Designed miniproteins, single chains, continued (4). Designs and how they scored, part 53

Each design is a single chain, and the fold is of that chain. pLDDT is the mean over its residues in the fold that is shown.

## One batch from the design tools (miniprotein)

Design m13935
Fold by ESMFold2-Fast:
Structure m13935 (fold): chain A 96 residues (1-96)
Amino acid sequence: GSLAEEARRLAERARQGAEEAKKMLNDPNTSPEAKKYFQSAIDSYEAAAAHFERAVADPETAREHLNLARGDLTSAENSFKKAKELYEKEKARQAA
């Protein structure tokens, strides 16, 4: 596939990640600590999506934007994973 096709798919993935993180942020069962990590994930996913979208729009700067976007996506996925771990631990604690 073309670099632009990959960037479009990754932008969609980042936007979907942000929407899932927003749903978790609005869940009343999400702890304040987990909410901080979900917010961090939202910010990083939105940054990643914007950089992937810019890579598609601006071929001359595409490589730089792709590198920034991949870094932001990794950061977002790490924050989301940490937030989910905290959410699941708190839910298990309340069920015990």
Scores: mean pLDDT 88

Design m13936
Fold by ESMFold2-Fast:
Structure m13936 (fold): chain A 68 residues (1-68)
Amino acid sequence: MLSREEIEERLKEILERYLKANPDASEEVKKSLEDYIKEIAEEEDLETAQRAMDLLERMVEAEIRRLS
């Protein structure tokens, strides 16, 4: 199980990967992703936070592949 600090660090890496792959993403899309990341980071149950982070990472990876 990841610590809170490790979850926050990985969420930042997920955001950076998305933005690097989608530099033309609108500010609204960027803000929505940032807001969702914040919700995951604020989740008190670390197991729930980690599962949400893993799901987000899978979704971001799938979107990057779709746009390739």
Scores: mean pLDDT 80

Design m13937
Fold by ESMFold2-Fast:
Structure m13937 (fold): chain A 82 residues (1-82)
Amino acid sequence: GRADELIEEAGRLVIEAGRLVRQGKAEEAARTAGEALRLAMEALRLSETPEEVARATGLAIAAIGERIDAARLSGDWSLAGE
């Protein structure tokens, strides 16, 4: 379903954001993590099962973590918030 598709895409973007953080690409990592968070939150809204809710919530938390890491890396705290 649509929630599952959004969960899969959010997962890919979380992995990419982590790679960008490790490469020192703070601004690109923050944008990628922000998009992952947006998709994870949309998946959470469309979730119909407890398993989908758990997966979407986990991805939203992971995306927030990557945004915080990007903000710390750049010293620009605006990258951590939405």
Scores: mean pLDDT 86

Design m13938
Fold by ESMFold2-Fast:
Structure m13938 (fold): chain A 71 residues (1-71)
Amino acid sequence: SRKQELVLRYVGLQLRRIGLEFEIELLERQLREGKISREEYERRVAELRAELEELEEEIRRLEKELEELGA
């Protein structure tokens, strides 16, 4: 069903969001431990944050679609 399809997609997007947030936290830890440079940290975090922003927009659109279907 369309509802099941959207729910599975929603779960997938949420898992991806958690993964990206974890990667940012890992980079913050690596910076604190001196394992990466500040420049590399800033570049990689900016890329991950841009991906998070796009993902959060997709999640918001999907939440609206699920609400409209009474899910």
Scores: mean pLDDT 86

Design m13939
Fold by ESMFold2-Fast:
Structure m13939 (fold): chain A 67 residues (1-67)
Amino acid sequence: KEEEILEKLGDSTLVVPDREAARRAVQALVDNGVELKGKTLRVAGSDGADKEGERFSLAEIAKELFA
């Protein structure tokens, strides 16, 4: 839930299984007033491996959600 997402941001990088989870995580962070600048979120690879998974700046995802 949101509390676990906020705790994991201490590492600057949050890994999520897919893009929908990424958007949900960013929404939760914004709703809780968490600063997104300098934080990164990575989506695991399409098969669940994160070696070459998509990386998203939290600020960029928020920009897409709130455009």
Scores: mean pLDDT 57

Design m13941
Fold by ESMFold2-Fast:
Structure m13941 (fold): chain A 61 residues (1-61)
Amino acid sequence: EEKEKALILTEKGARALEQGNYEEAVKYFKEALKLDPNNELAKRIMKEAYRQLGKEEEAEK
């Protein structure tokens, strides 16, 4: 189930974010959004990760 896989990827991204691995977090959240584009949690956390990486412009696209 695509939404279940998106949730697992979101959890992996959140863990990477908690550990300060922002690049890894973005990678997982991008994959989660491919499976569930309406995942508000993944969108919000991905924007935060991009801002932490100094790539605020990427967060808005």
Scores: mean pLDDT 74

Design m13942
Fold by ESMFold2-Fast:
Structure m13942 (fold): chain A 93 residues (1-93)
Amino acid sequence: DARKLLEEAERLLEEAERLLREARRALRQGDRRRARELAQRARRLAEEALRLAMEALKLTPSSDRELILRAIGLALRAIGLIFEAELLLKKAE
């Protein structure tokens, strides 16, 4: 069920965004270890969300334009969060 995959992807992305906000706060406070831990967790969640969005896209009929656009949108959001997490990991070295 493509819709259930997209709902799960969206939940994972919301959690990844929350973890990245906490990682940035930890980095500003000088807690590099916690910033790295949170950014690594956020990257893993965003990678799983990307996998789910791509799987949903494969299961979506070509006639369902709304569901296709939602899957693409979530995949792009996941890619953005992966890059943000990687940048935070570099800063927290």
Scores: mean pLDDT 89

Design m13943
Fold by ESMFold2-Fast:
Structure m13943 (fold): chain A 55 residues (1-55)
Amino acid sequence: SAALLEEALALYREHRRAKETLGPDDPRLLELSRRLQELATRHPEVVAEVLRREG
């Protein structure tokens, strides 16, 4: 799952950048939020590791 963790880290970082630069109703930000929510539902352990490294 190293590949999954790297994808999750990239997705998390992209979402953080998008959240800082895009409006709350931007389709790109909504898509990234949906993908993160899906990832958290399917692989909560991966999201926990991302938050441990990036928090």
Scores: mean pLDDT 82

Design m13944
Fold by ESMFold2-Fast:
Structure m13944 (fold): chain A 66 residues (1-66)
Amino acid sequence: DELVEAVLNAKSEEEFEEEKEKLLKYFDEEVERLKEEGEDISEEEAEKARKGLEEQIEKLKEKKFG
């Protein structure tokens, strides 16, 4: 959870956005890896999970900087 910690510990909105991009990239890479291993993840499931992650990150940004 080092990427999540980086987002939570970001000291500025700029750092938060940088760490958010890294976390989302990691998520996309993990989804691709899981598809390669078993292909058990539908496109709808992956999209829904990514949107959920984005929503949680935006809520954290509002709490910390909004």
Scores: mean pLDDT 76

Design m13945
Fold by ESMFold2-Fast:
Structure m13945 (fold): chain A 92 residues (1-92)
Amino acid sequence: SSELQKAIDELKRTLESQGFKVKVEVDGTTATITIEAPNLLSTIGLALRLIGLQLDGLNLDVSINGNTITVTIKGKNETELIEQIKRLAKSL
């Protein structure tokens, strides 16, 4: 949807403005966000922020492999997925 694409574009712009490379893939109501950090310190900094957001109730899974962070967001429906992506973008 147009609103989902806008939410994705906002998240990408937010992370890219901080020096990250971002790819987002959506399958149904699941978004997989692949984030490539420029260095280890940027990887650690983003990982800690994401863990903090997870502890603050944002429904996301985080995995790290080298300088690549993968964030998986699952919604019950597209509206919830859009809300979670927007909340993530606003919080980063």
Scores: mean pLDDT 88

Design m13946
Fold by ESMFold2-Fast:
Structure m13946 (fold): chain A 65 residues (1-65)
Amino acid sequence: KKAQQKALRQKYVEEVLKLSEETKKRIDEAKQVSPEAAKEIQKEGFDKVTELELELNRQLAEIQA
């Protein structure tokens, strides 16, 4: 099951890294211009990341069951 575990972690890392890089950069830049826009971007980004984390945790538990 290591291959599936690796694939799940890699998918999670790649998606989170890409999303985090773009979202964090957008938040940082928007924060300088419009704090409210940055807040909305942050909320959307965190919601997506949280969902990915829950999915990863569930899949890992399922594999290790």
Scores: mean pLDDT 76

Design m13947
Fold by ESMFold2-Fast:
Structure m13947 (fold): chain A 95 residues (1-95)
Amino acid sequence: MSFSQEELFERQDEILEKVVEELKKKGEEELAEQVRKLANGEKIESASKEAKNLAYAINLAAALSTVENLSIDEMVELVLKYRNSSIEEIEKALK
């Protein structure tokens, strides 16, 4: 299915907001803020590996959701599952 750039951005934003909400529920407010900024294209030199991995996973999950018939909630669970994985492991799981 071909998604417009606007639809891709809307999916990315929805996945991002749900991931941020789940992190805040777990008391990880600093991580949630770093993930939001990184996903929005901000450069944070002090960002944790987990924040960078989550931001990257959100972008891959949004792209994957345009090909796979997966719900936003399923994509959020998948992103959170791979939060401590390497970039290579995230790519293998989501590409």
Scores: mean pLDDT 74

Design m13948
Fold by ESMFold2-Fast:
Structure m13948 (fold): chain A 66 residues (1-66)
Amino acid sequence: LIEVAIKIAEYLDKNPDAELSVRELAEILGVSQSTVSRAVRYLVEEGTVEERDGRYRLAPGQSVKF
């Protein structure tokens, strides 16, 4: 789980304008949508990523800290 969360955070940090759904992240990372769903929930709780309309992006004013 945490490994997938790190990869999501790193991807979004490299692509700060990206707003990606769980499905798109799963396709990019080659992992299941359920795993991505759990990982993004963790990242949202940590304030690293924000959700809007089912899409996830790097939270404004936050940095990846892994």
Scores: mean pLDDT 76

Design m13949
Fold by ESMFold2-Fast:
Structure m13949 (fold): chain A 58 residues (1-58)
Amino acid sequence: MDGPGLRAFGRDPSLLPAADWRRVAAGIEAASRLPPEERPAAMAAVDAEAAALLASLP
């Protein structure tokens, strides 16, 4: 992804194991509770974690 933009995850959630999907969903919900100024950093962190999880899949 070229930027930590509003595309938090354009991925098919079924690509992730259920536990990892729950973690990603919880991260998105936690980020949505943050003030707008903190949300992009939190969303970028969640996106990076999901990308790392997807990249670690066989």
Scores: mean pLDDT 67

Design m13950
Fold by ESMFold2-Fast:
Structure m13950 (fold): chain A 86 residues (1-86)
Amino acid sequence: SAAAIAAHRAFAGAQGDRADAAVDEMLAAAKESREAGEELARRAAREMSREGVLQLAGLARQRSKDPETAEAAAHVAEVLEREAAA
């Protein structure tokens, strides 16, 4: 039904917004301290499925294309990728 499709899209959108917010927090922490960004990424990885961690890593990789966030985003992506591989 149209209502079921709308509810599913709203749920998916909320999950995407939470994933983006989580990556933004990791990048903000990483800009202040490499260790803080790394710890926040590891904490998120412990609380999520492997698929969820890989989605966060993909978002961080997208942010590494922006020169302003490139170093912090690449580092966060590497940590998330390592956690997903473990």
Scores: mean pLDDT 76

Design m13951
Fold by ESMFold2-Fast:
Structure m13951 (fold): chain A 68 residues (1-68)
Amino acid sequence: GGKADLEALAEELRKDPRIEVKLIGDDTLEIRTTLSVEELVGLALRLIGDYPNLEVSVSGNTITVRVK
C-alpha cells in the first residue's frame, strides 16, 4: 500500500495510450480513459480483484482508485 504501490500501478496503466493517469496527493489515482464501457468495466473489475486494499469507483469514463 501507499504512494509507491499507486505509482507502480500508474506506470503499468500508462502503457495503454487510451489511459491517462494522475496521482492526486499520496493516496488517490484518477484514471481517465477513452475505453468502451465494456473495456472500462473489465478494467475496474480487474483492479478490484488485484488490489483488495484499494477502493475502486467508476464515474463515466473515469475510474478513481483510493487507498482504504
Scores: mean pLDDT 81

Design m13952
Fold by ESMFold2-Fast:
Structure m13952 (fold): chain A 60 residues (1-60)
Amino acid sequence: MDKFKEEMKKKLNERKKEIETRLASLRAQPDSPETQLERDVLEAFLLIIDAIDKIDEEKK
């Protein structure tokens, strides 16, 4: 059970890091419709991951 939870956290953390790296690259680029759309989508994914992390939080 705990191993399942730790694996999920590991995968979420890995994906979050990838998204943050990509988002940082996009933010460094000049604004374009393509860049703005991708930023919006990635920011939405980060919010979802953040919500999942908060639900799974053990710290009060």
Scores: mean pLDDT 74

Design m13954
Fold by ESMFold2-Fast:
Structure m13954 (fold): chain A 59 residues (1-59)
Amino acid sequence: MRWDATSFVYAVSSGQVTVTRAFINQVIANGNAAVRAMFDIDGNGTIGAAEQAQFMSSV
């Protein structure tokens, strides 16, 4: 499952704006594959700095 705009907007609407980068890092650290895949824009199983930057720019 890949990240999409709907999932991203929902996270922002839930009040996750101030912790967006920390949230992504926490998802990676906790190994939640399903949630990580939702934020993995390119679908390669990793969330890098570029993907975090895209997430933050949309917030």
Scores: mean pLDDT 49

Design m13955
Fold by ESMFold2-Fast:
Parts: structure tokens; sequence; C-alpha cells
Structure m13955 (fold): chain A 87 residues (1-87)
């Protein structure tokens, strides 16, 4: 019996910068079956590349990871991502 956890990190990188900044993160224990995780963050004042980094852990062991490119968003934009994940 493993406890499944999802960590979702929303990151923004200002155009012309090499540095990703964490603008939101959520860690959630998953019940068996399909669950929903929502992450909301705001971009810096500059237009920014936005990505979502996702990690799935079972009993503290990393069993899956991914990065979703969410494209370029205007400065000061609110970005909301809703994921359906399996626990």
Amino acid sequence: EGRATVRAVLEARALGSDEWTVVAEVERELAPGLGTVTVTGTTPAEDSEVRLRIERLVDGELVGEGVMDLGVHPGGATVTVTLTVRG
C-alpha cells in the first residue's frame, strides 16, 4: 500500500532571462483513482515563459515526472492550470 503524492510547480521565466522563478506550488496526496490538482500563479511584470513541472511520488519515491510548456504570458497575468491525475 503506497501513498501517492503529486507535486506541481508553476514556474515563470521573464523573456531574455535564464532563470526560472517559482510562482506557485501545490503538493497533494492522491486518493485511489482520478483526482484533480489546480495551481494558480501570477507572472512577473515582464512577459514570461510559463511552465508546469509535475512530480509523482509513491512512498517518497519519484515514479513519474513531466514538464508542460504553457507558452508566453503577458506581465502580471494570472495563470491557472488544472490537472487530472491518477492516484
Scores: mean pLDDT 80

Design m13956
Fold by ESMFold2-Fast:
Structure m13956 (fold): chain A 71 residues (1-71)
Amino acid sequence: MDEVRGRFNGLAGRVVEKIEAGDLEGAERALEEAYRFLDRAVEEGKLSEEEAEGMRRALERLYEDKKREVE
């Protein structure tokens, strides 16, 4: 679980990095990669659907908040 969360945090960090660099298109792709990671983790039984949904929503809020800061 902690390893899965650590990897997701790395993917989330990549999204933030792209936004801060002004690469909103790259941030969108990184966001999609993070979502695919969560879907696979649920399918593999490493995360519950509820945990993955919480992580997805947190990342969506982070993405929207950071995007507003650079617009």
Scores: mean pLDDT 81

Design m13957
Fold by ESMFold2-Fast:
Structure m13957 (fold): chain A 110 residues (1-110)
Amino acid sequence: SAEELVERARRLLAEAEERLRRGDLEGALRHVGEVLDEAERLIELGKTLSGEEAREVYERAIEIARRALELAMRVLEAAGDDLELILRAIGAALRAIGLILDAELLLKKV
């Protein structure tokens, strides 16, 4: 259900924030990826719904993807000279932006 996907995403976001606070940039970024997987599932669920239900699901997907983008950017800022981590953080940020744009376009059609 949408509520279960949102709950998992919020838990993963909290775990990512805790990992980032501890300096575990790799662990934080892994959880950001898992959050983006939940945002993608919400977008796919929204496509099976209509009207107000679809709108709510897309809005939740946008909220979750925006928070994931914020965390990916924080990982990027903390990455220093780690080129592999920089590229992975950029990849996660671009994925988040893509999901936000997709959900915004779908929301406009509801």
Scores: mean pLDDT 91

Design m13958
Fold by ESMFold2-Fast:
Structure m13958 (fold): chain A 68 residues (1-68)
Amino acid sequence: SLEERIKEVEKRVEELRKKIDEDPSAPQILYNQVDAAEALVRRARETGDERLLEEAERLVEITEKQLK
């Protein structure tokens, strides 16, 4: 369901934020990407817009790959 996908993205964003915060060498772009993904998933929750959720999922995936 859309709700389950939103919850999964919210959890992934929280996990990424913790990893980035624990890494003093993390570049500013990673913070910006996590902030953007959080904003997108919040709007997806408010509007039910699956396209915003897909954008959030894409940013999370890119950020995860950049962190390993």
Scores: mean pLDDT 86

Design m13959
Fold by ESMFold2-Fast:
Structure m13959 (fold): chain A 83 residues (1-83)
Amino acid sequence: MSEETKEKIKKAIKLYSEMYFGKEFEEEVVEKIVEKASKEKTNPPIPQDQKGQILRMALEAEGVPEEYWGAVWKAIEEVLKEV
């Protein structure tokens, strides 16, 4: 995963957290999500619920390639369970 793609993912995660939780995640949480997403080899489908729809909107708005969308979703869910 390129550094440009990682920066787009960071912006998308921040946008998603503002839209869904009303505030940005802590920088440590954002960095953990990006790190986990960059190591994810699978692209699982994002759920078609409200949370998944908001994430898709954020990823699309920031121009994240669709090949990484499922990896970002999985990373968010896993990191939020660990925090």
Scores: mean pLDDT 81

Design m13960
Fold by ESMFold2-Fast:
Structure m13960 (fold): chain A 80 residues (1-80)
Amino acid sequence: SAQELVDKAIAEVKEAAEKAGLTFEVKRVPRDQIDEARAETAESLRKAKETGKIVFYAAEDDPEATLAMAEGALAVVESL
């Protein structure tokens, strides 16, 4: 299912973050806050080396958007 792909993708971001020595946290937001979720995830990734952590903002009831965010986050984390 789409949700299974999302859960797997988030787990891959967590593993990559932990390998980079970063703490990984997931916060859930309502679907109507998907744009804020994208912006806050991007900000967290940009500051990851400074803060020592990544906060991934997952949108409820929008697995396609959340999957795309997780795939993008993985690429950024792998470059850290």
Scores: mean pLDDT 84

Design m13962
Fold by ESMFold2-Fast:
Structure m13962 (fold): chain A 91 residues (1-91)
Amino acid sequence: TKYLEEGVKLYKEGKLEEALKKYEEAIKADPKNYRAYANLGRVLYEQGKVEEALEYLDKAEALLAETNGANNLEGADIGVEHLRLAVDLVV
């Protein structure tokens, strides 16, 4: 949780590489944290690493599906699906 929050703060500051490290730490702390995978994929997409971004976004969607979505949804959950579709349109 704290790593995810730190990563979002760094992302807003434009510190993409530092944000990636925080998202990686969030994943290490909780490997089922689909929000960390989604945010990591978003940063990779913005860096032009489209294939890597799709891989992480696919993982985020798989984890979200595993939780049955309905009772664990946040605004970020819809964002993951929309971001994945946006990335698909450029490959």
Scores: mean pLDDT 70

Design m13963
Fold by ESMFold2-Fast:
Structure m13963 (fold): chain A 68 residues (1-68)
Amino acid sequence: SPLEELLREVLSPEDVEKVLKMLEEMKKADESTQSKLLSEVGAFLLEQGVDRETVQRILQLMANEVFG
């Protein structure tokens, strides 16, 4: 998965699993909760020191898996 490859490049294994768990929660959630969870993932990635361009790419890939 392009998303998993990118996550493994920029995050620790523990943080990768955390983000993937959030993705699975988004797939089960309503649209309002999905938007909130995407924002929380973005904030988490920035807190982990991931650059803004990579954060935007990760959020785009996650949104595509949830909404596409």
Scores: mean pLDDT 85

Design m13964
Fold by ESMFold2-Fast:
Structure m13964 (fold): chain A 74 residues (1-74)
Amino acid sequence: MAAEEEFRRRSEELLEQMRAAVEAGDLEKALEIYKEGMRLGQELMKEHPELTPLVVEYMKKMDEILEEALRKAE
């Protein structure tokens, strides 16, 4: 479905941007991208509950990147 393909493309872009922000030491930008990704996932789950496993997988990846960034900031 077009919604699934759009989400896969957009979520991959956000994950790449978030990793780049973390590598640059820009934690504020990484957090902003994280919030956008979470909002995108919540909207998709609301409209297409059948895609929940896909959304959960990407949310977990974003959480892992954010946790690593925060750990490195100490």
Scores: mean pLDDT 80

Design m13965
Fold by ESMFold2-Fast:
Order: sequence, then structure tokens, then C-alpha cells
Structure m13965 (fold): chain A 58 residues (1-58)
Amino acid sequence: SLDAFIEELVEGLRKMSVEEAKKVKDQVIAILRAMGFPEEEIERVREALEKVIEEIEA
């Protein structure tokens, strides 16, 4: 499911540096767009990953 996919990505990003997490976020979003995912789903992934990056920066 999309929620399970987001959860796995969030867990992975929390183990990374801020710079690494930002690069992974950009790569994931680019891949999802290339694969033809709906913009609504891509936005949900982006929001979840950006929130985690903010938590790492805190």
C-alpha cells in the first residue's frame, strides 16, 4: 500500500543525515513521476518525507 511505502521511506530517512535524506527525497519523487503515479499520491509522499527531514533538522 502507499501508506506502507511511505512508512518504510520515513524509517529509512530517519537513519540518514539531512543532506542524504534530501537527496533520497528528490530521487524518490523523480522515480514516482517517471513511473506515472498520480500527483495526489506523489504529494502525499513528498509531504511525509519533508516532515521527517524537518524532524531530523530539529
Scores: mean pLDDT 83

Design m13966
Fold by ESMFold2-Fast:
Structure m13966 (fold): chain A 125 residues (1-125)
Amino acid sequence: SSDIERIRSAVETLQIALNGGLDAILAAPQERRIAVLEALQKAFKEQVEELKELIKNSSLSEETKNKIISILDKMQKELEELLEKAIEAARKGDLEAAEEYVKKAQEVLKKSVEEILKVLDEEES
């Protein structure tokens, strides 16, 4: 596979894995929600850093690498903030607010993945 195809597959796999984790939070019993949120926050950070390393070591143009890394940095910051707010809401017993932050995290993830895939499509052209 080309580096572009490998990165595209990695980004799509990340989206599936993180959406699965976010859905698992919404399905979790109240007493487990904080533990699931904390586990997802850790897994998300590790997976984003692995994807950044894959991109840095690829044959992509330096401009394309910088664009994707910027999208990932923005996504990571926004998801970390939303997951921290979800954890705080869950600790206060505000499950509706916690669900709202999780749904916003899914929206940020979807938009960020779409932006990355667009950058990869432009690199192939």
Scores: mean pLDDT 84

Design m13967
Fold by ESMFold2-Fast:
Structure m13967 (fold): chain A 77 residues (1-77)
Amino acid sequence: AAAYRAKGDAFEARGNAYYAAGDYRSAGDEFLKAGDYYEKAGDPEKANRAYFKAALAYQKAGDTNAAAEALSRLTPA
């Protein structure tokens, strides 16, 4: 649904802002939420991109477990 995609875009924008500020943990959390909303929107390509961004942000935060969880969400697009 368009509403879920818009919500995903909003969380991705917040993730980008946190990432630019060096708050990598919050960036990862926001990108993970973006991925979940893109999945609800039926957009696996955007969901995978968001989950990958979440994994990279969590790696920069030193949270290898959260990064692995984000990577586990990746699906063939």
Scores: mean pLDDT 84

Design m13968
Fold by ESMFold2-Fast:
Structure m13968 (fold): chain A 100 residues (1-100)
Amino acid sequence: MSIEEQREKMIELVEETKKKIEELDIPEEVKKELLEILENMLEVLKGEQTVLNEVVFLMLVAALVAEAWVEYRKTKTEAAKKALELAEELQKKILEILKE
């Protein structure tokens, strides 16, 4: 798979995850933090650089999972659990794309 194809697939996954997070009944402060991380991921992926900064990108992916986990740990709500599941699934799919 080309670097351009990897970027396009990751952009699609991040945008789909962003839409799903927007629809969750989680506190607005937490939603804003998760969406800001997702927007930062999109900025890295859509950057004009020929080489993806994988370290920065993977740190953002880890931050998304960590933020969702902290919210689930505090609240134990189904919506917070869904946010964590979405973050973990995004991380899994991103790692599968980058492993190729």
Scores: mean pLDDT 82

Design m13969
Fold by ESMFold2-Fast:
Structure m13969 (fold): chain A 114 residues (1-114)
Amino acid sequence: MALEEAKRHLEEGQKAGEKDNYDEAIKHYERAIELDPNLAEAYYQLGVVYLERGEYDKAIEYFEKALKLKPSPEVYLNLGLAYLKRGDIEKAKEYFEKAKELGSPVAEILLESL
């Protein structure tokens, strides 16, 4: 029940984000986390929304929470990108190397440009 409601909010947040309705997307992802604090995807999507809004410190916070719950090349890639946008080039390289090790071709291209 609560887990199904959390997934519904995750899906509604993703739909809002696709329309660039970031405030609506954030509210849905926050509700998803409230209902299921272990829903790694909701933390990851909050990170993506904050990254798109240029709120890099918040993006990093949520990507780190997603990474703690479920490591993936996608989370490492976006952590690297958030650090790069914040100006932390050495941390960006560290996370891009991790994403590349896990099979991200995008991370390899980004490393070559630094």
Scores: mean pLDDT 88

Design m13970
Fold by ESMFold2-Fast:
Structure m13970 (fold): chain A 63 residues (1-63)
Amino acid sequence: SEAEELVERGRRAFEEGRYEEAIRAYEEAAKLYEAAGDKKKALEADVNAGIVALVRAVENVYK
């Protein structure tokens, strides 16, 4: 599915340090899962977006 592809894109972008791309991909996946009624996968995607955002914030401070 498109949502599953976005989760994989987010994971790859995160591993490569492309944090903005990873956050966007996970947020879009969460929206698609929510629209499909899959609240568990939507929450998991939102949590992953939050983790990436936290890592980016920490790295920006402690570069």
Scores: mean pLDDT 88

